# Designed miniproteins, single chains, part 111

Each design is a single chain, and the fold is of that chain. pLDDT is the mean over its residues in the fold that is shown.

## One batch from the design tools (miniprotein)

Design m3874
Fold by ESMFold2-Fast:
Structure m3874 (fold): chain A 103 residues (1-103)
Amino acid sequence: MTPEEIKKKVEELKKEADKIYEEAKKLFFTTKVPTQEFIDKLDEAIDRLRKIQAELDALLAEAKAQGDEETVKLIEEARLEVGIKIGLLGIMLGVAKVIMKNS
């Protein structure tokens, strides 16, 4: 890929990750009693974010091979943002499982 194509793909992946996270977060804060379907949807959201992280890892390897330090930094920032989202959804999933088990 060219640096411009990599940057465009990173922005698309960031936008997709933001959408996945915001939808999962909204579901978590609007759900009063977690169901198995709710747990499955949070787990699916985490899996989708992990796939985005893997795509960012591939783009990072390509940017490093090209010596494009600006694109490398952009991807590293995107990877950190996606990693934080995965961590937060993981906490939400853990909380939901505890509530469901005690309900």
Scores: mean pLDDT 86

Design m3875
Fold by ESMFold2-Fast:
Structure m3875 (fold): chain A 59 residues (1-59)
Amino acid sequence: SELRELAERIARTLAAAGKVPATEEGRRRLAERAAAGLGLTGEAAREFAAALVEALARL
């Protein structure tokens, strides 16, 4: 999905910048803030946040 591709691109950008949170809680909080910053709500916000957390965990 487009949201998952966007999440994967953001995860790579954060990794390149050395800005990946070290804890699962930190990654979850960052993903929620990123979704809100993009203006996403409801199911789209949850899908994006979950995809971003997953992408960050795979780094």
Scores: mean pLDDT 86

Design m3876
Fold by ESMFold2-Fast:
Structure m3876 (fold): chain A 75 residues (1-75)
Amino acid sequence: TPRWREDLAIWAASAAGVSPEVARQLLTGDDETVRRLLVEIARRHPELKEALLGLLEGAPADFRATLTAEIRAIP
């Protein structure tokens, strides 16, 4: 498992209060599952958007670019 996904799962459990099942999906899920969950977290916790974007710095470039655009588009 990439370190950025481990850091993401720990952050989501502690800062965003996600369930253990959601944290596990962020750790081990496919790109589409992770994208969907992170967009939902950003929608429910707009104050956490910048912290979330920082955690994506370790992600693959294409995934990071697509997800950054989606998160920044959330009002």
Scores: mean pLDDT 84

Design m3877
Fold by ESMFold2-Fast:
Structure m3877 (fold): chain A 103 residues (1-103)
Amino acid sequence: MPVTAEELEELVERLENATTPEEIKRAAFELIEALRRTPPESLSDLLLTRAVLTLLRASTKLSPEEAKRVLTELLEWLRRFPRRSPVVQSLIRLVEQAIADLS
């Protein structure tokens, strides 16, 4: 089902406010699933950037295996964007670097 920008913003805020590893993991996977159901055309560069950076920050608080899974799914979704603006290309590089840094 399509996700609205408002629902996506609420999921980003939930992840930003998550404090326990279990809450962070749940919120991160809920956000990535919502992004996968979001049409790329409905996303502003600001909301896209906020969602990606929030997931990158969350990944540092997850186990390496969980972080790699979240970031890999995020990277696959970003690579499916029909138009790779400079913003999308920069975000792809940040996620690729984060995956490379995982042990």
Scores: mean pLDDT 81

Design m3878
Fold by ESMFold2-Fast:
Structure m3878 (fold): chain A 60 residues (1-60)
Amino acid sequence: SVNQAALAAAQKHVDDSVALARSLGLTPDDDALQAMRDAGTKSAQAGNTPQQTLQAMRDA
């Protein structure tokens, strides 16, 4: 079953990364952000915890 908390954590992590980049005057890397989102979604769909999902996103 999908871990809904892990999906929420993945979404927040992407959103926070975009916000941080923009606050520093940087253009977000859309390809890197998409890879992180895909890794997070896949991890959450496998039923992994929020912590495991955030680690998978970091490793992407």
Scores: mean pLDDT 83

Design m3879
Fold by ESMFold2-Fast:
Structure m3879 (fold): chain A 89 residues (1-89)
Amino acid sequence: MEKVDKLFEEAEKVAAEGQREIDSLRKEAETFRKKMLDEANKATPEEKQRLIDKAEEYVKKMEERISQLAAETRERVGKLYGEAKKLAE
């Protein structure tokens, strides 16, 4: 019983830590995008599109990292729940 509870608590902790990292990455991506869009609005028409493209490329890379982190977090949580289920019989 106690070992099963500990695995559920660990799974919850892993999920919470993963969510915090995801939230941090989203905030970083949003901050960078806003900064680049502000610079684009001050730039010439020719440079505006280049800055927007650079911002979107960065956001896309960050979204890919977020997706990978979410998948890794789900896998770790799933393994912990699977072990808890085996111990509970």
Scores: mean pLDDT 82

Design m3880
Fold by ESMFold2-Fast:
Structure m3880 (fold): chain A 96 residues (1-96)
Amino acid sequence: MLSKEEKLEIVLNYIKERLESLGENPTDEEVKEILKSYDKDGDGVLSLEEFKDFLNELVKNFTGSDEQVKKRLEIWDKDGDGVLDFDEFVELLSAK
């Protein structure tokens, strides 16, 4: 079982890879700070709105539609409940 900090690091690396597909290259520290700011409850989940805000913070020139943001979330959120779970990210990375 991974600690919350280890899970955060795995999620960080995954998100960076996804953002690189958008032509962005944020630093590890930048992504970690933003993720922690959105996970204020410390429960390891992000709502759809929080995820949209997170992407907007990292990708200042993001031109994607709400539909594209939802597609990204759906790929990362296996439950389709509109939240991102750190455990779901770890599962995605271990499965593929």
Scores: mean pLDDT 56

Design m3881
Fold by ESMFold2-Fast:
Structure m3881 (fold): chain A 98 residues (1-98)
Amino acid sequence: MEKLKKALEEMRETEDEEKRKEILLKTLKELEPEIEKKGDELREKVEKGELTEEEKKEIQLELAELLRLAAELALEAGIQPEDARAMLEKIDAYLAEL
């Protein structure tokens, strides 16, 4: 999460569109393995039947917050703003249900 917040601040401070895109791509590439790891951990716990409803909600909340920050970065970079906004709305609705 901290890397996404820092990337958002750096994007807001730069006036160069190319630099904003570079920051976004670098940040997303660095987060891809972390997102995959959290998904794999959730899958393993579900398959073992060891995950409580509370633990499941905590993991879902962390993933939703990570995805929300990623969508905010995409919106700031001007990459498919309609898709980024739609993703934010879906994530916010999901977080509100938790």
Scores: mean pLDDT 71

Design m3882
Fold by ESMFold2-Fast:
Structure m3882 (fold): chain A 77 residues (1-77)
Amino acid sequence: SKEEERKKLLDEFVNRVMRLKMAVELGFYTKEEVEEDLKKIREIVDKIASLMTPEEAARLRKLFDEVEKEIKKLAEK
């Protein structure tokens, strides 16, 4: 179902963000690797957004923008 697919994609999004944050904090990723992984996470966000109302999708994209800024700041130290 749409609801089950959305839950799976949300879990993938959360797990990928957490893994990326940890990898950045530990210094395992180059700036290019961070940008590549953020692009992949954005693809997941777009998939989730397609399963949401426009208002929900806007909130999700805003949340991701905040997460992206936080991760980029961590990568720059």
Scores: mean pLDDT 84

Design m3883
Fold by ESMFold2-Fast:
Structure m3883 (fold): chain A 85 residues (1-85)
Amino acid sequence: AMQLLEVVHESDTELSDEEAAEARAALPGREIAIPAPDGSLIPARVLSAEVTRTSLRLLAESATALAADVTVETDSGTVTVTVLA
């Protein structure tokens, strides 16, 4: 069984309306790498994407189980990963 994850990225960088529309279209079905607290990258597949000019909210599935919710600060903003199921 796959684990369901919510991935939220709040960015300091604004996207254009065109870039946000392209991301909304391109992200579903794509594999992404989620940063884990141990520095490893966890592969996940995007099921749906909600994209604004300053934020990204993804529903994703992963074969790798996360033990807990993860928050990572990056130079482009904060990434929060919540375990749903």
Scores: mean pLDDT 76

Design m3884
Fold by ESMFold2-Fast:
Structure m3884 (fold): chain A 85 residues (1-85)
Amino acid sequence: SLDDLTEAGIKLSDKVSNLSEQDQSLLLQAELTIQGMISRGVSIDDFEKESKYLIDLLRQQLKDDELTKVYQDYVDALLNYLRST
């Protein structure tokens, strides 16, 4: 739902404000990729596949399981929102 997406986005924003500049940059690049997929109107199936690949890359680069989990929860909430519209 939109409420679930909003809550997940707030949690992510709170987490990002306390990160290193390097990790903030990595998350910004990930968000630009996500927004690019939405603006291009990719299918839900393609969004799911591409976002999974993106999360796997973030897991490798961030090396922070808690942060990666928060971002995964945000992407899952976004995917559920897109499926409901």
Scores: mean pLDDT 81

Design m3885
Fold by ESMFold2-Fast:
Structure m3885 (fold): chain A 94 residues (1-94)
Amino acid sequence: MASKEEIKKIIDEAFDKMIELARKHGYEETAERIRAARDHFLGLIDSGEIKTIDDAIDYLKGVFDVILKHLPPELQEEARKIYDEAIKKLKEMG
């Protein structure tokens, strides 16, 4: 059974990996945008606007599509792996 804290942990870990991926390769502006998106997402969970695992998955999909558009093709594959792992963890909790 998923708590807000467990959902937040999965989201935070996924976004941290994405921020590190972007920053490691010199995409600092993209890293800042990912950080802002993470803070907004966590805020929606804290406020209760994102209440369920399905809501979190749907929101994560939308945010990830935007992140991919700001990454070069060579980093999109690694970003997708981070995303797929986060989705898997969220689904295993539901």
Scores: mean pLDDT 83

Design m3886
Fold by ESMFold2-Fast:
Structure m3886 (fold): chain A 96 residues (1-96)
Amino acid sequence: SMAEEEEMKKLGQEVSEELNKLLKEGKEPKLFTIHDDPDDLKNLKEEIEKLLENIKKGNLNTEFLSLPETLTEEQLKRIEEAIEKYKKYEKELEEK
């Protein structure tokens, strides 16, 4: 329905704005610095992972594909690096 499409538009825009806000405010170190709160980083990581996975899969809604247009290539790389660093952190915690 049109209502569902509008909700998805708002969600995609809000996520894009929140990610841009975090990156622009210099919170990038927190996204991939392993000394920050693990639970907060885990929750943020899961939300970013779902967003990136949906983008990479080519969502049925083309409006979700507009997020790469609002996110720079550099910002996407930083998010991917943050996810990789957090996965390494989780792996280190599992070993001890």
Scores: mean pLDDT 48

Design m3887
Fold by ESMFold2-Fast:
Structure m3887 (fold): chain A 100 residues (1-100)
Amino acid sequence: SEMDKILEKAIERAREVQELGQIPQKYLEELKFYIRELAEEGTEKHRKAVEKVLASLDEIVRQLKYYKANGSEEEIKAEQIKAQIFVGHLVDELRALLQA
């Protein structure tokens, strides 16, 4: 299905991001694009599951952008670690949606 294709692309991108030592903002923006498509094309269950994910991704992108411009190296590293932890959890959540 179209939904399964979007989920598979989101999982693939999230895995790529998870394997990076440092997460480029562009990868999070691309991941956000796929998650937004899930919200548009999905059932009510999919929409509810991804709504919180979209909000979290938006916040992570906002924080990374803010600290890149205003933060110390230590603050940037801390935000990158938070982003990596989030993406790891996201992979598991997206897989659960694909299997449902």
Scores: mean pLDDT 72

Design m3888
Fold by ESMFold2-Fast:
Structure m3888 (fold): chain A 73 residues (1-73)
Amino acid sequence: GKALKLSPKEAGALVRELREKAGLSQRELAELVGTSQRTVSRLERGEHFGAREERVFLQVLRLAGVSPAEAAA
């Protein structure tokens, strides 16, 4: 896959912003993307950005109608 130019903290901040705009809790977002609330919480805090967090991030962008290129601009 293409490497994202976003830091873990920037990716987490964007996930939180898109989730809050959609009116979703961390649990509700986790259920929609098929992950745990802990993974969403970790991603939003920017604690770690591995393959699991990257997949969740890309799914959140897709649900919000944002392309990875738009997120990186």
Scores: mean pLDDT 75

Design m3889
Fold by ESMFold2-Fast:
Structure m3889 (fold): chain A 78 residues (1-78)
Amino acid sequence: TEKEKRQLISQGLSYESAATQYQGQKQQVRRQAQRLVEQSTPQQAQQVQQQADREIEQLDKEAQKYLELSQKYFALAE
């Protein structure tokens, strides 16, 4: 029904919003890591960057998950 179609689209938009929030968190982690790297010794900078890379990878996986859910729900609404 039209109502069911609208609900699927609404859920898809919600997942798209979640993906966008995870992308924003990735950028925040990158900026914080860059600031810490600038204040660190080369060895400390490497550790900071490695930790940031792991956090970014996890956030990237979450963003991708929600983006795929968004696309799935939009497809179901067709």
Scores: mean pLDDT 88

Design m3890
Fold by ESMFold2-Fast:
Structure m3890 (fold): chain A 70 residues (1-70)
Amino acid sequence: DLEARAAALEAQAAQLQRQASGYESKAEELRTDPSKRAQAEEYEKKAKDLQAQANELRSQAERLRAEAAA
């Protein structure tokens, strides 16, 4: 079922976005301390990487839904 597979990918993307939000919040907190700037940048990078993965999964889900609707 293409719709079921799309839903699974969307759920996975939502999980990755949740993780990304967590890392973004931590990066913002760390960025207020100049001594922790490198740590803040590391968490910011992790958040961006997870966001990119989530976007890719959503793109895949959209394609599967389009195929199911065809």
Scores: mean pLDDT 86

Design m3891
Fold by ESMFold2-Fast:
Structure m3891 (fold): chain A 94 residues (1-94)
Amino acid sequence: LGEPPPVLDKELFSKLATVMAEAVGKDAEKENPKGPTITTAVKLMEEAGLKISKQELNSLIAAALVGDSERLIETAERILKKHGIEIDLRKATE
């Protein structure tokens, strides 16, 4: 594939990055927040017109399981870049 994706709204990605960072980078890591939060993030990406592959979803889940928001952000940025979207999610979270 090589079709360029639509240009995503920076506000939508700021919200997405915040949701992802909240799931992973908080003081109190809860038993089941990562799964629901990743699902919410994928839903937001799909609403923005992106199709998240099984491999991409697995990469996000793996990064979330590490509990490292920086790795989760890097993984999300890598996925977005594959879809032709360049955004600094780190700036969106702080």
Scores: mean pLDDT 56

Design m3892
Fold by ESMFold2-Fast:
Structure m3892 (fold): chain A 80 residues (1-80)
Amino acid sequence: MEEEIEREIKTALAEIYLALAKIDYRRGNVEAAKESLQKAMDLAVEIGDVDLLRAVSELAREIGYTELADKAEKAVQELE
């Protein structure tokens, strides 16, 4: 059950980083948004969460972080 708790914590952290990326982007802090989005991506890959990876890809495209969007889409294809 430690693995389950770890997954829950990583999921929560990924969701927090996605929220931070959206807030930073909305406030014009594009570089901070990219950093938070990269952290969300890393966590989403570790836990294999397709929905989080899709959310990362969508936001990455919106903010012009095309290389991260491409990586997130590739990760989705590997999990599906």
Scores: mean pLDDT 83

Design m3893
Fold by ESMFold2-Fast:
Structure m3893 (fold): chain A 79 residues (1-79)
Amino acid sequence: MERLRRLPVPAPRYTPSAAQRAAVEAFLRSIDWPERLWEAVAASIPPESIDAVLAMVRSLPEAAQPAAVLYVYEQPPRP
């Protein structure tokens, strides 16, 4: 996916725990997400929402999972 390769690494919006970051990174590895963006994806999700977001994305068909992750990554921080 050329779009994923061109995504800039944004400034981190949140500070996930090491366990939360590891869980997000393990999932992103399973869907072949670019490694350079793993920490940025984890830092784009409110820590309290990480488990819910991962569960939601995993419930989607495999073809839809990369688009759902990209959508979450590009969202502004929730209040």
Scores: mean pLDDT 69

Design m3894
Fold by ESMFold2-Fast:
Structure m3894 (fold): chain A 63 residues (1-63)
Amino acid sequence: AAEEAARFGDVDGDGVLDRGEAGSAAERARELGLPDEGLKAAAEAVKEKGSLTIEEFVEALEA
């Protein structure tokens, strides 16, 4: 589920989610029923770093 959302947001396939891509991934994760606490963690990580790898995004969602 979390990996599916991350892959959905990674529209250029570079394995990195920029701010816009992370937003799309988070919207997909919400549609897939992932918990709000994980979405909040992913949003904070993007805010702090400016971008996340798919692995970092999935780890944040599964926290």
Scores: mean pLDDT 75

Design m3895
Fold by ESMFold2-Fast:
Structure m3895 (fold): chain A 110 residues (1-110)
Amino acid sequence: SMETEKKLLTAQLLLMVASANIFVAEKSFKNPELRKKNLEAAEEDLREARKIISEVFPEKEKWLEEKLKEIEKLLKQMEKSKDEKEFKKLAKKAMELLKELSKKISELIK
């Protein structure tokens, strides 16, 4: 349905914006205030995307739920990280998972 397609497109855009916020946080590692602000924005984007995905798929596909939880854990690890190399590794993994999830959602839009 058009309504379902619109919701999934919105979720996909939110996942892409979350990835962009993670990228800015990684590039701003030496600025803790900007880093925190961008991580909080990414967490909010992910929360909104998760809400939409849950509404479209009330019986959540296990894979989608597991990937969303994995990204959430990575964001929490990034908040606590004091090492730039570790932060970059976590950011790369989170962005890769967001890309995979976004691609899967695109495939569900028919």
Scores: mean pLDDT 84

Design m3896
Fold by ESMFold2-Fast:
Structure m3896 (fold): chain A 94 residues (1-94)
Amino acid sequence: SMEENLKKADENIKKTIEEAKKQPGFEERVRELARELAKRYGLPDEYVDELAKTILENANLDEVLEKIYEMAQKAGREDLVNRLKEALEKRKKL
């Protein structure tokens, strides 16, 4: 049932994003989520815009987190890559 719950969460996120796109202020809410996510994983503020774009394009949160990891690697921030790896392992426990 945990795997089924994850699939339902992904579907619910996709539906929520599609419905929310029709509401005013959706982009600002996504940017705020991206900002909080960047802070939580120790990413610099310059990643917020790319994070927000990734969230808007991808309803799957795992894909979003993988993109964050790629951005940290491309920036040559080994410290952030290691922090993200630890955070991702803890997130799988959630």
Scores: mean pLDDT 65

Design m3897
Fold by ESMFold2-Fast:
Structure m3897 (fold): chain A 86 residues (1-86)
Amino acid sequence: METVEKAIEKLDELANARTQEEVDRLTSEILKLLGKLKTPEEFEKVADAAQKAADRAYERGNWLAAISATLITGIAGFEKFRLEKK
């Protein structure tokens, strides 16, 4: 779905972000895209991409981006869990 692809693209940008302003902007955009997701499978794809982005940012020393991507991973994972709950 296009929304999932856009979220993944923004997460790739976030992993390369080095300024607080870029991290804040990308994080806000990604969170808005998360609000448009409807299925556990969509949240799972975004959570997986966010975890990879966090790992890549940590490896590159982009600590603000790494922290933000880790938080997005948690949010997406929690939303997946909530949607799978009966």
Scores: mean pLDDT 83

Design m3898
Fold by ESMFold2-Fast:
Structure m3898 (fold): chain A 69 residues (1-69)
Amino acid sequence: ASPTLDRVAIGEILKLLEEGKISLDEARALVRHLQAQGVLSPETGAAILAVLDAAKSREEAIEGLRKLR
């Protein structure tokens, strides 16, 4: 994993959430999958999961993830 790959992964998750293609629970599963594949760093993965866990809505999750990019 690299800062560039981490940003690409965040962008992909953001796009899926913005397009309504995944739920917050599905986004969490995707983050774990990307970490397992070595695409996403443990640090960035933990940060994304913290944003998703704190979010009360899809819009809050999207706003939080934009700050991680």
Scores: mean pLDDT 82

Design m3899
Fold by ESMFold2-Fast:
Order: sequence, then structure tokens, then C-alpha cells
Structure m3899 (fold): chain A 78 residues (1-78)
Amino acid sequence: DIIEQLEKLRREARDERLKALIDEGIEAVRNKDIEKLKEVRDKLVELAKELLAKGDFESAELALEAVALLEQAISELE
């Protein structure tokens, strides 16, 4: 279940922007909103790059795992 996996990442996340984007992703999965899923995915990729640049590798890894889950959700809806 993609939602259960996203909720697990949300509990592990410490970065507030990451938590907010995961929450938006969960809502988009529930609503089957492909455009919103793509928007949130792109924002998570940008956040992951920013986190990597500042040396927050743990948060970057969680962001990229969230990206993979949202890409799976998009694929299942297309």
C-alpha cells in the first residue's frame, strides 16, 4: 500500500518541508490526482537536491524514496 509506505516515511522525516510534501503526496494519491502527484514529485526532487547540497543525506534519502512511491502511484493511474 503506497499510502502506508508514505505514512511510514512521514514518521521518519524530521524536515518540516519534507513532511508537508509527503502529506500533499498522500492526499494526491487518495484523490487519484495525477497532475498534483507530478507537481509534488517534482517539488520532492528539488527538495532532495537542496538537502544533498547542504549535507542532509538522511532527509534527501527519504525525499527520494517518497519520489519513487509517487512515481509508482502515477504509473498505476496511467
Scores: mean pLDDT 89

Design m3900
Fold by ESMFold2-Fast:
Formats: sequence, C-alpha cells, structure tokens
Structure m3900 (fold): chain A 97 residues (1-97)
Amino acid sequence: MLEEVRELTEEAIRELREHPDDEEVLRRVDRRWLEGMAPAAELAAAGDEEAARAVREALGRLQLTLAELIIENNPDEEVRENAREYKEKIEAELEKL
C-alpha cells in the first residue's frame, strides 16, 4: 500500500512536469491519482495513522509540484506570487511529517 501510494504519486509528478499547462493531462493524472489513493484514504479515515501520513505526504508532494509548475509557467505574476506563498506553506507542513 505505502509503496503503491509512492509510485502513483511519483508517476503523477512525472506526467505533470512533462506536460505542464496541458489541461487534459492534468485531468487524467488527477483522476488516476484519486482512484489509486482511495484505499489509503479509506484506511486514514478509519484511524490508520501510517495511511493518514502517507496520504498527507503524497498530497503535499503533488501540491508542491503543481505550485512549482504555476511559478514556472503561469503568465499572471499575481498567480505566480500566490503559488510561491502556497509552496512555502506546503514545504513547512511536509517538514513536520
């Protein structure tokens, strides 16, 4: 389970970085990741602390990647500034795990 969560997340990150700003890729990756994460999310909801940590870490890594892609590729400077602040917050939360 934890290895599957990690592999699924690493695969999602790779696809997002290879196809930045591709809406169809984003939707496909999001759907596949959510479906693959469902068993771990159910265990986390049932009180499994290891599953909860794995889900939080995986979500944080994806959100960090999305923030980095926005900073690199979004044409709106205000959106990029907001993404930098969000990235710092995600990094701080991941360090506490």
Scores: mean pLDDT 80

Design m3901
Fold by ESMFold2-Fast:
Structure m3901 (fold): chain A 71 residues (1-71)
Amino acid sequence: SAPQVPRLSGVEIELEDGRLIPVAHLGTPAGTHLDVTDLRFELRREGDVVTGTATVTTSAGTSTATGSVTL
């Protein structure tokens, strides 16, 4: 099978000690060595909705995922 670009599986927003923490899961192909060159998280709040965006850049390409929670 052709090697696949690493993919973000989504963003979850967790509440810990009154803070909103974005959590992202990165899937990589088995047996692949990849350099992570950039990792960014952005949180935005609009009323009762919090949106988290994760962007990861690796030697194999860039992947972005977004998730939201209503408070």
Scores: mean pLDDT 70

Design m3902
Fold by ESMFold2-Fast:
Structure m3902 (fold): chain A 90 residues (1-90)
Amino acid sequence: MEKEIEKLIEELREALDIIIEGADEEERREALEILRRIEEILKKAYEKIDKSMSWEELKKSKDPNYRLLVRVGEVQAEHARRYDAIEAAR
C-alpha cells in the first residue's frame, strides 16, 4: 500500500541521515539495524516481481513491489549525492 511504502521511505531517509551526520556510535548502530531490516523487505519485494519483464515494462505496471524498489533506489541515489558532496567539502 502507498502509505506503507512512504513510511518505509521515511525510515530509510532518517537512518541514512544518521549514518551521514551521526550523533554517536549507538545511534549509528541503530540506524544500521534499520537499514538491514529495510534490505530484507527489499529482497522479498524483488522476489515477488515478474523477472521475465523488463524494467520499462515493470515501470508501466501497478506492481507495489516494483514501486517500492524504485522509491528506495531514488532515496539511495539522493543519499549517494549528498555523501559525495560532503566528502568533496572535506
Scores: mean pLDDT 74

Design m3903
Fold by ESMFold2-Fast:
Structure m3903 (fold): chain A 80 residues (1-80)
Amino acid sequence: ALETVAETLVKQAEDPDHKASEEEIQLAREINAKAQESLDVTLEYLNALRKQVPKIKDPEVRKKLEAEIDAAIAEVEALK
């Protein structure tokens, strides 16, 4: 969602037919920077959750949750 918004605004600003203003380009950069900051915060949260996984006593639940968190981390990193 944030990536799509940032991509759309950057493409609109870089569109030769649009003749993007300097202000539009700057706004696109600011939105992209905020999206990257949101991804960084999400990664910190997921990494913190990953460190709590060893506290789960059920080995099957632990393995499943570990895999789900690792997949989520990979997805968020792919968006950066």
Scores: mean pLDDT 69

Design m3904
Fold by ESMFold2-Fast:
Structure m3904 (fold): chain A 101 residues (1-101)
Amino acid sequence: SVDDKIKELKEKVEEVLAEMSKVLSQETIDKMKQTFEDIIKEIESLPDDIQEEVTTIAIKEIEKFLKQLPSMSAAQALEAFRRVLGIVLTMISMYKAQLKE
């Protein structure tokens, strides 16, 4: 279900924040948390079918990031995080444009 996928995404986000908190300042972690919360709200505003697709892609990108994270410096991790956010935001933007007829 869509709700199960959103729950999985929230759990993966918490895992990212926990791992990144070991190397980044609390101020940076708070900003990352707020950014993820804003993105999840944007996803939750989409139709259920699109919400499921975007959430599935977000989970996949976060899982890839988490697997690579142990081999990254703090700077590389922050850059990879920004890349993941860019992918998800681009998908949301594309679907919102298509919904305007």
Scores: mean pLDDT 82

Design m3905
Fold by ESMFold2-Fast:
Structure m3905 (fold): chain A 84 residues (1-84)
Amino acid sequence: MEERRAAARAVGRAAGEAVRRFGEEAAEQALRELRAGAREPDPAEREAVAVVAEELARLLEEQGLEEYAREAREIAEEARAAAA
């Protein structure tokens, strides 16, 4: 489980780096992919999506993309609510 969480955080960091390089279009793409993942039937996959979304939200907030950061947090909460 911890290794999966570490990998998910690494994916979130990579997505945040892509947004830093390519701007809001990269944020929109990452959020679309995360929304799809939040609806996966496997609770373990949804938990991984939540971890990715939380790390991405933190990095988006650091970049001043408050609206996208809020959407990422909502996706994380949706993924965990579905997993519970």
Scores: mean pLDDT 81

Design m3906
Fold by ESMFold2-Fast:
Structure m3906 (fold): chain A 110 residues (1-110)
Amino acid sequence: MSLSELGEKLNEIKDMMFDGEEEEKIREKIMELLNESSEENIREMLKDILTVVKDAIEKLLNEELKERGKKIAEKIEELLNSEKIDREKAAEVLLEFFKLGKEINDYSEE
């Protein structure tokens, strides 16, 4: 899978989360994406997501959402510091990332 295709599929998974799709179905799609992706592309994706999470943490005024973002960033940094990416752990972190994104969106629309 190319980095461009990875980005497109990542956006599809984001849309599934925002549309309220079942968590198990979202997790399955994340695992499918990771299993079809090279470790190099997974690392680049995680670096991009880490940048997005860090930017969100700086802009968030809600302390609970900010703390959740910090925990996600720490988990991504741990994955990036490992010699081999644990795809199951990466899937868990990505699921948490999409959940945080949905809650930030829902909070902003109040």
Scores: mean pLDDT 81

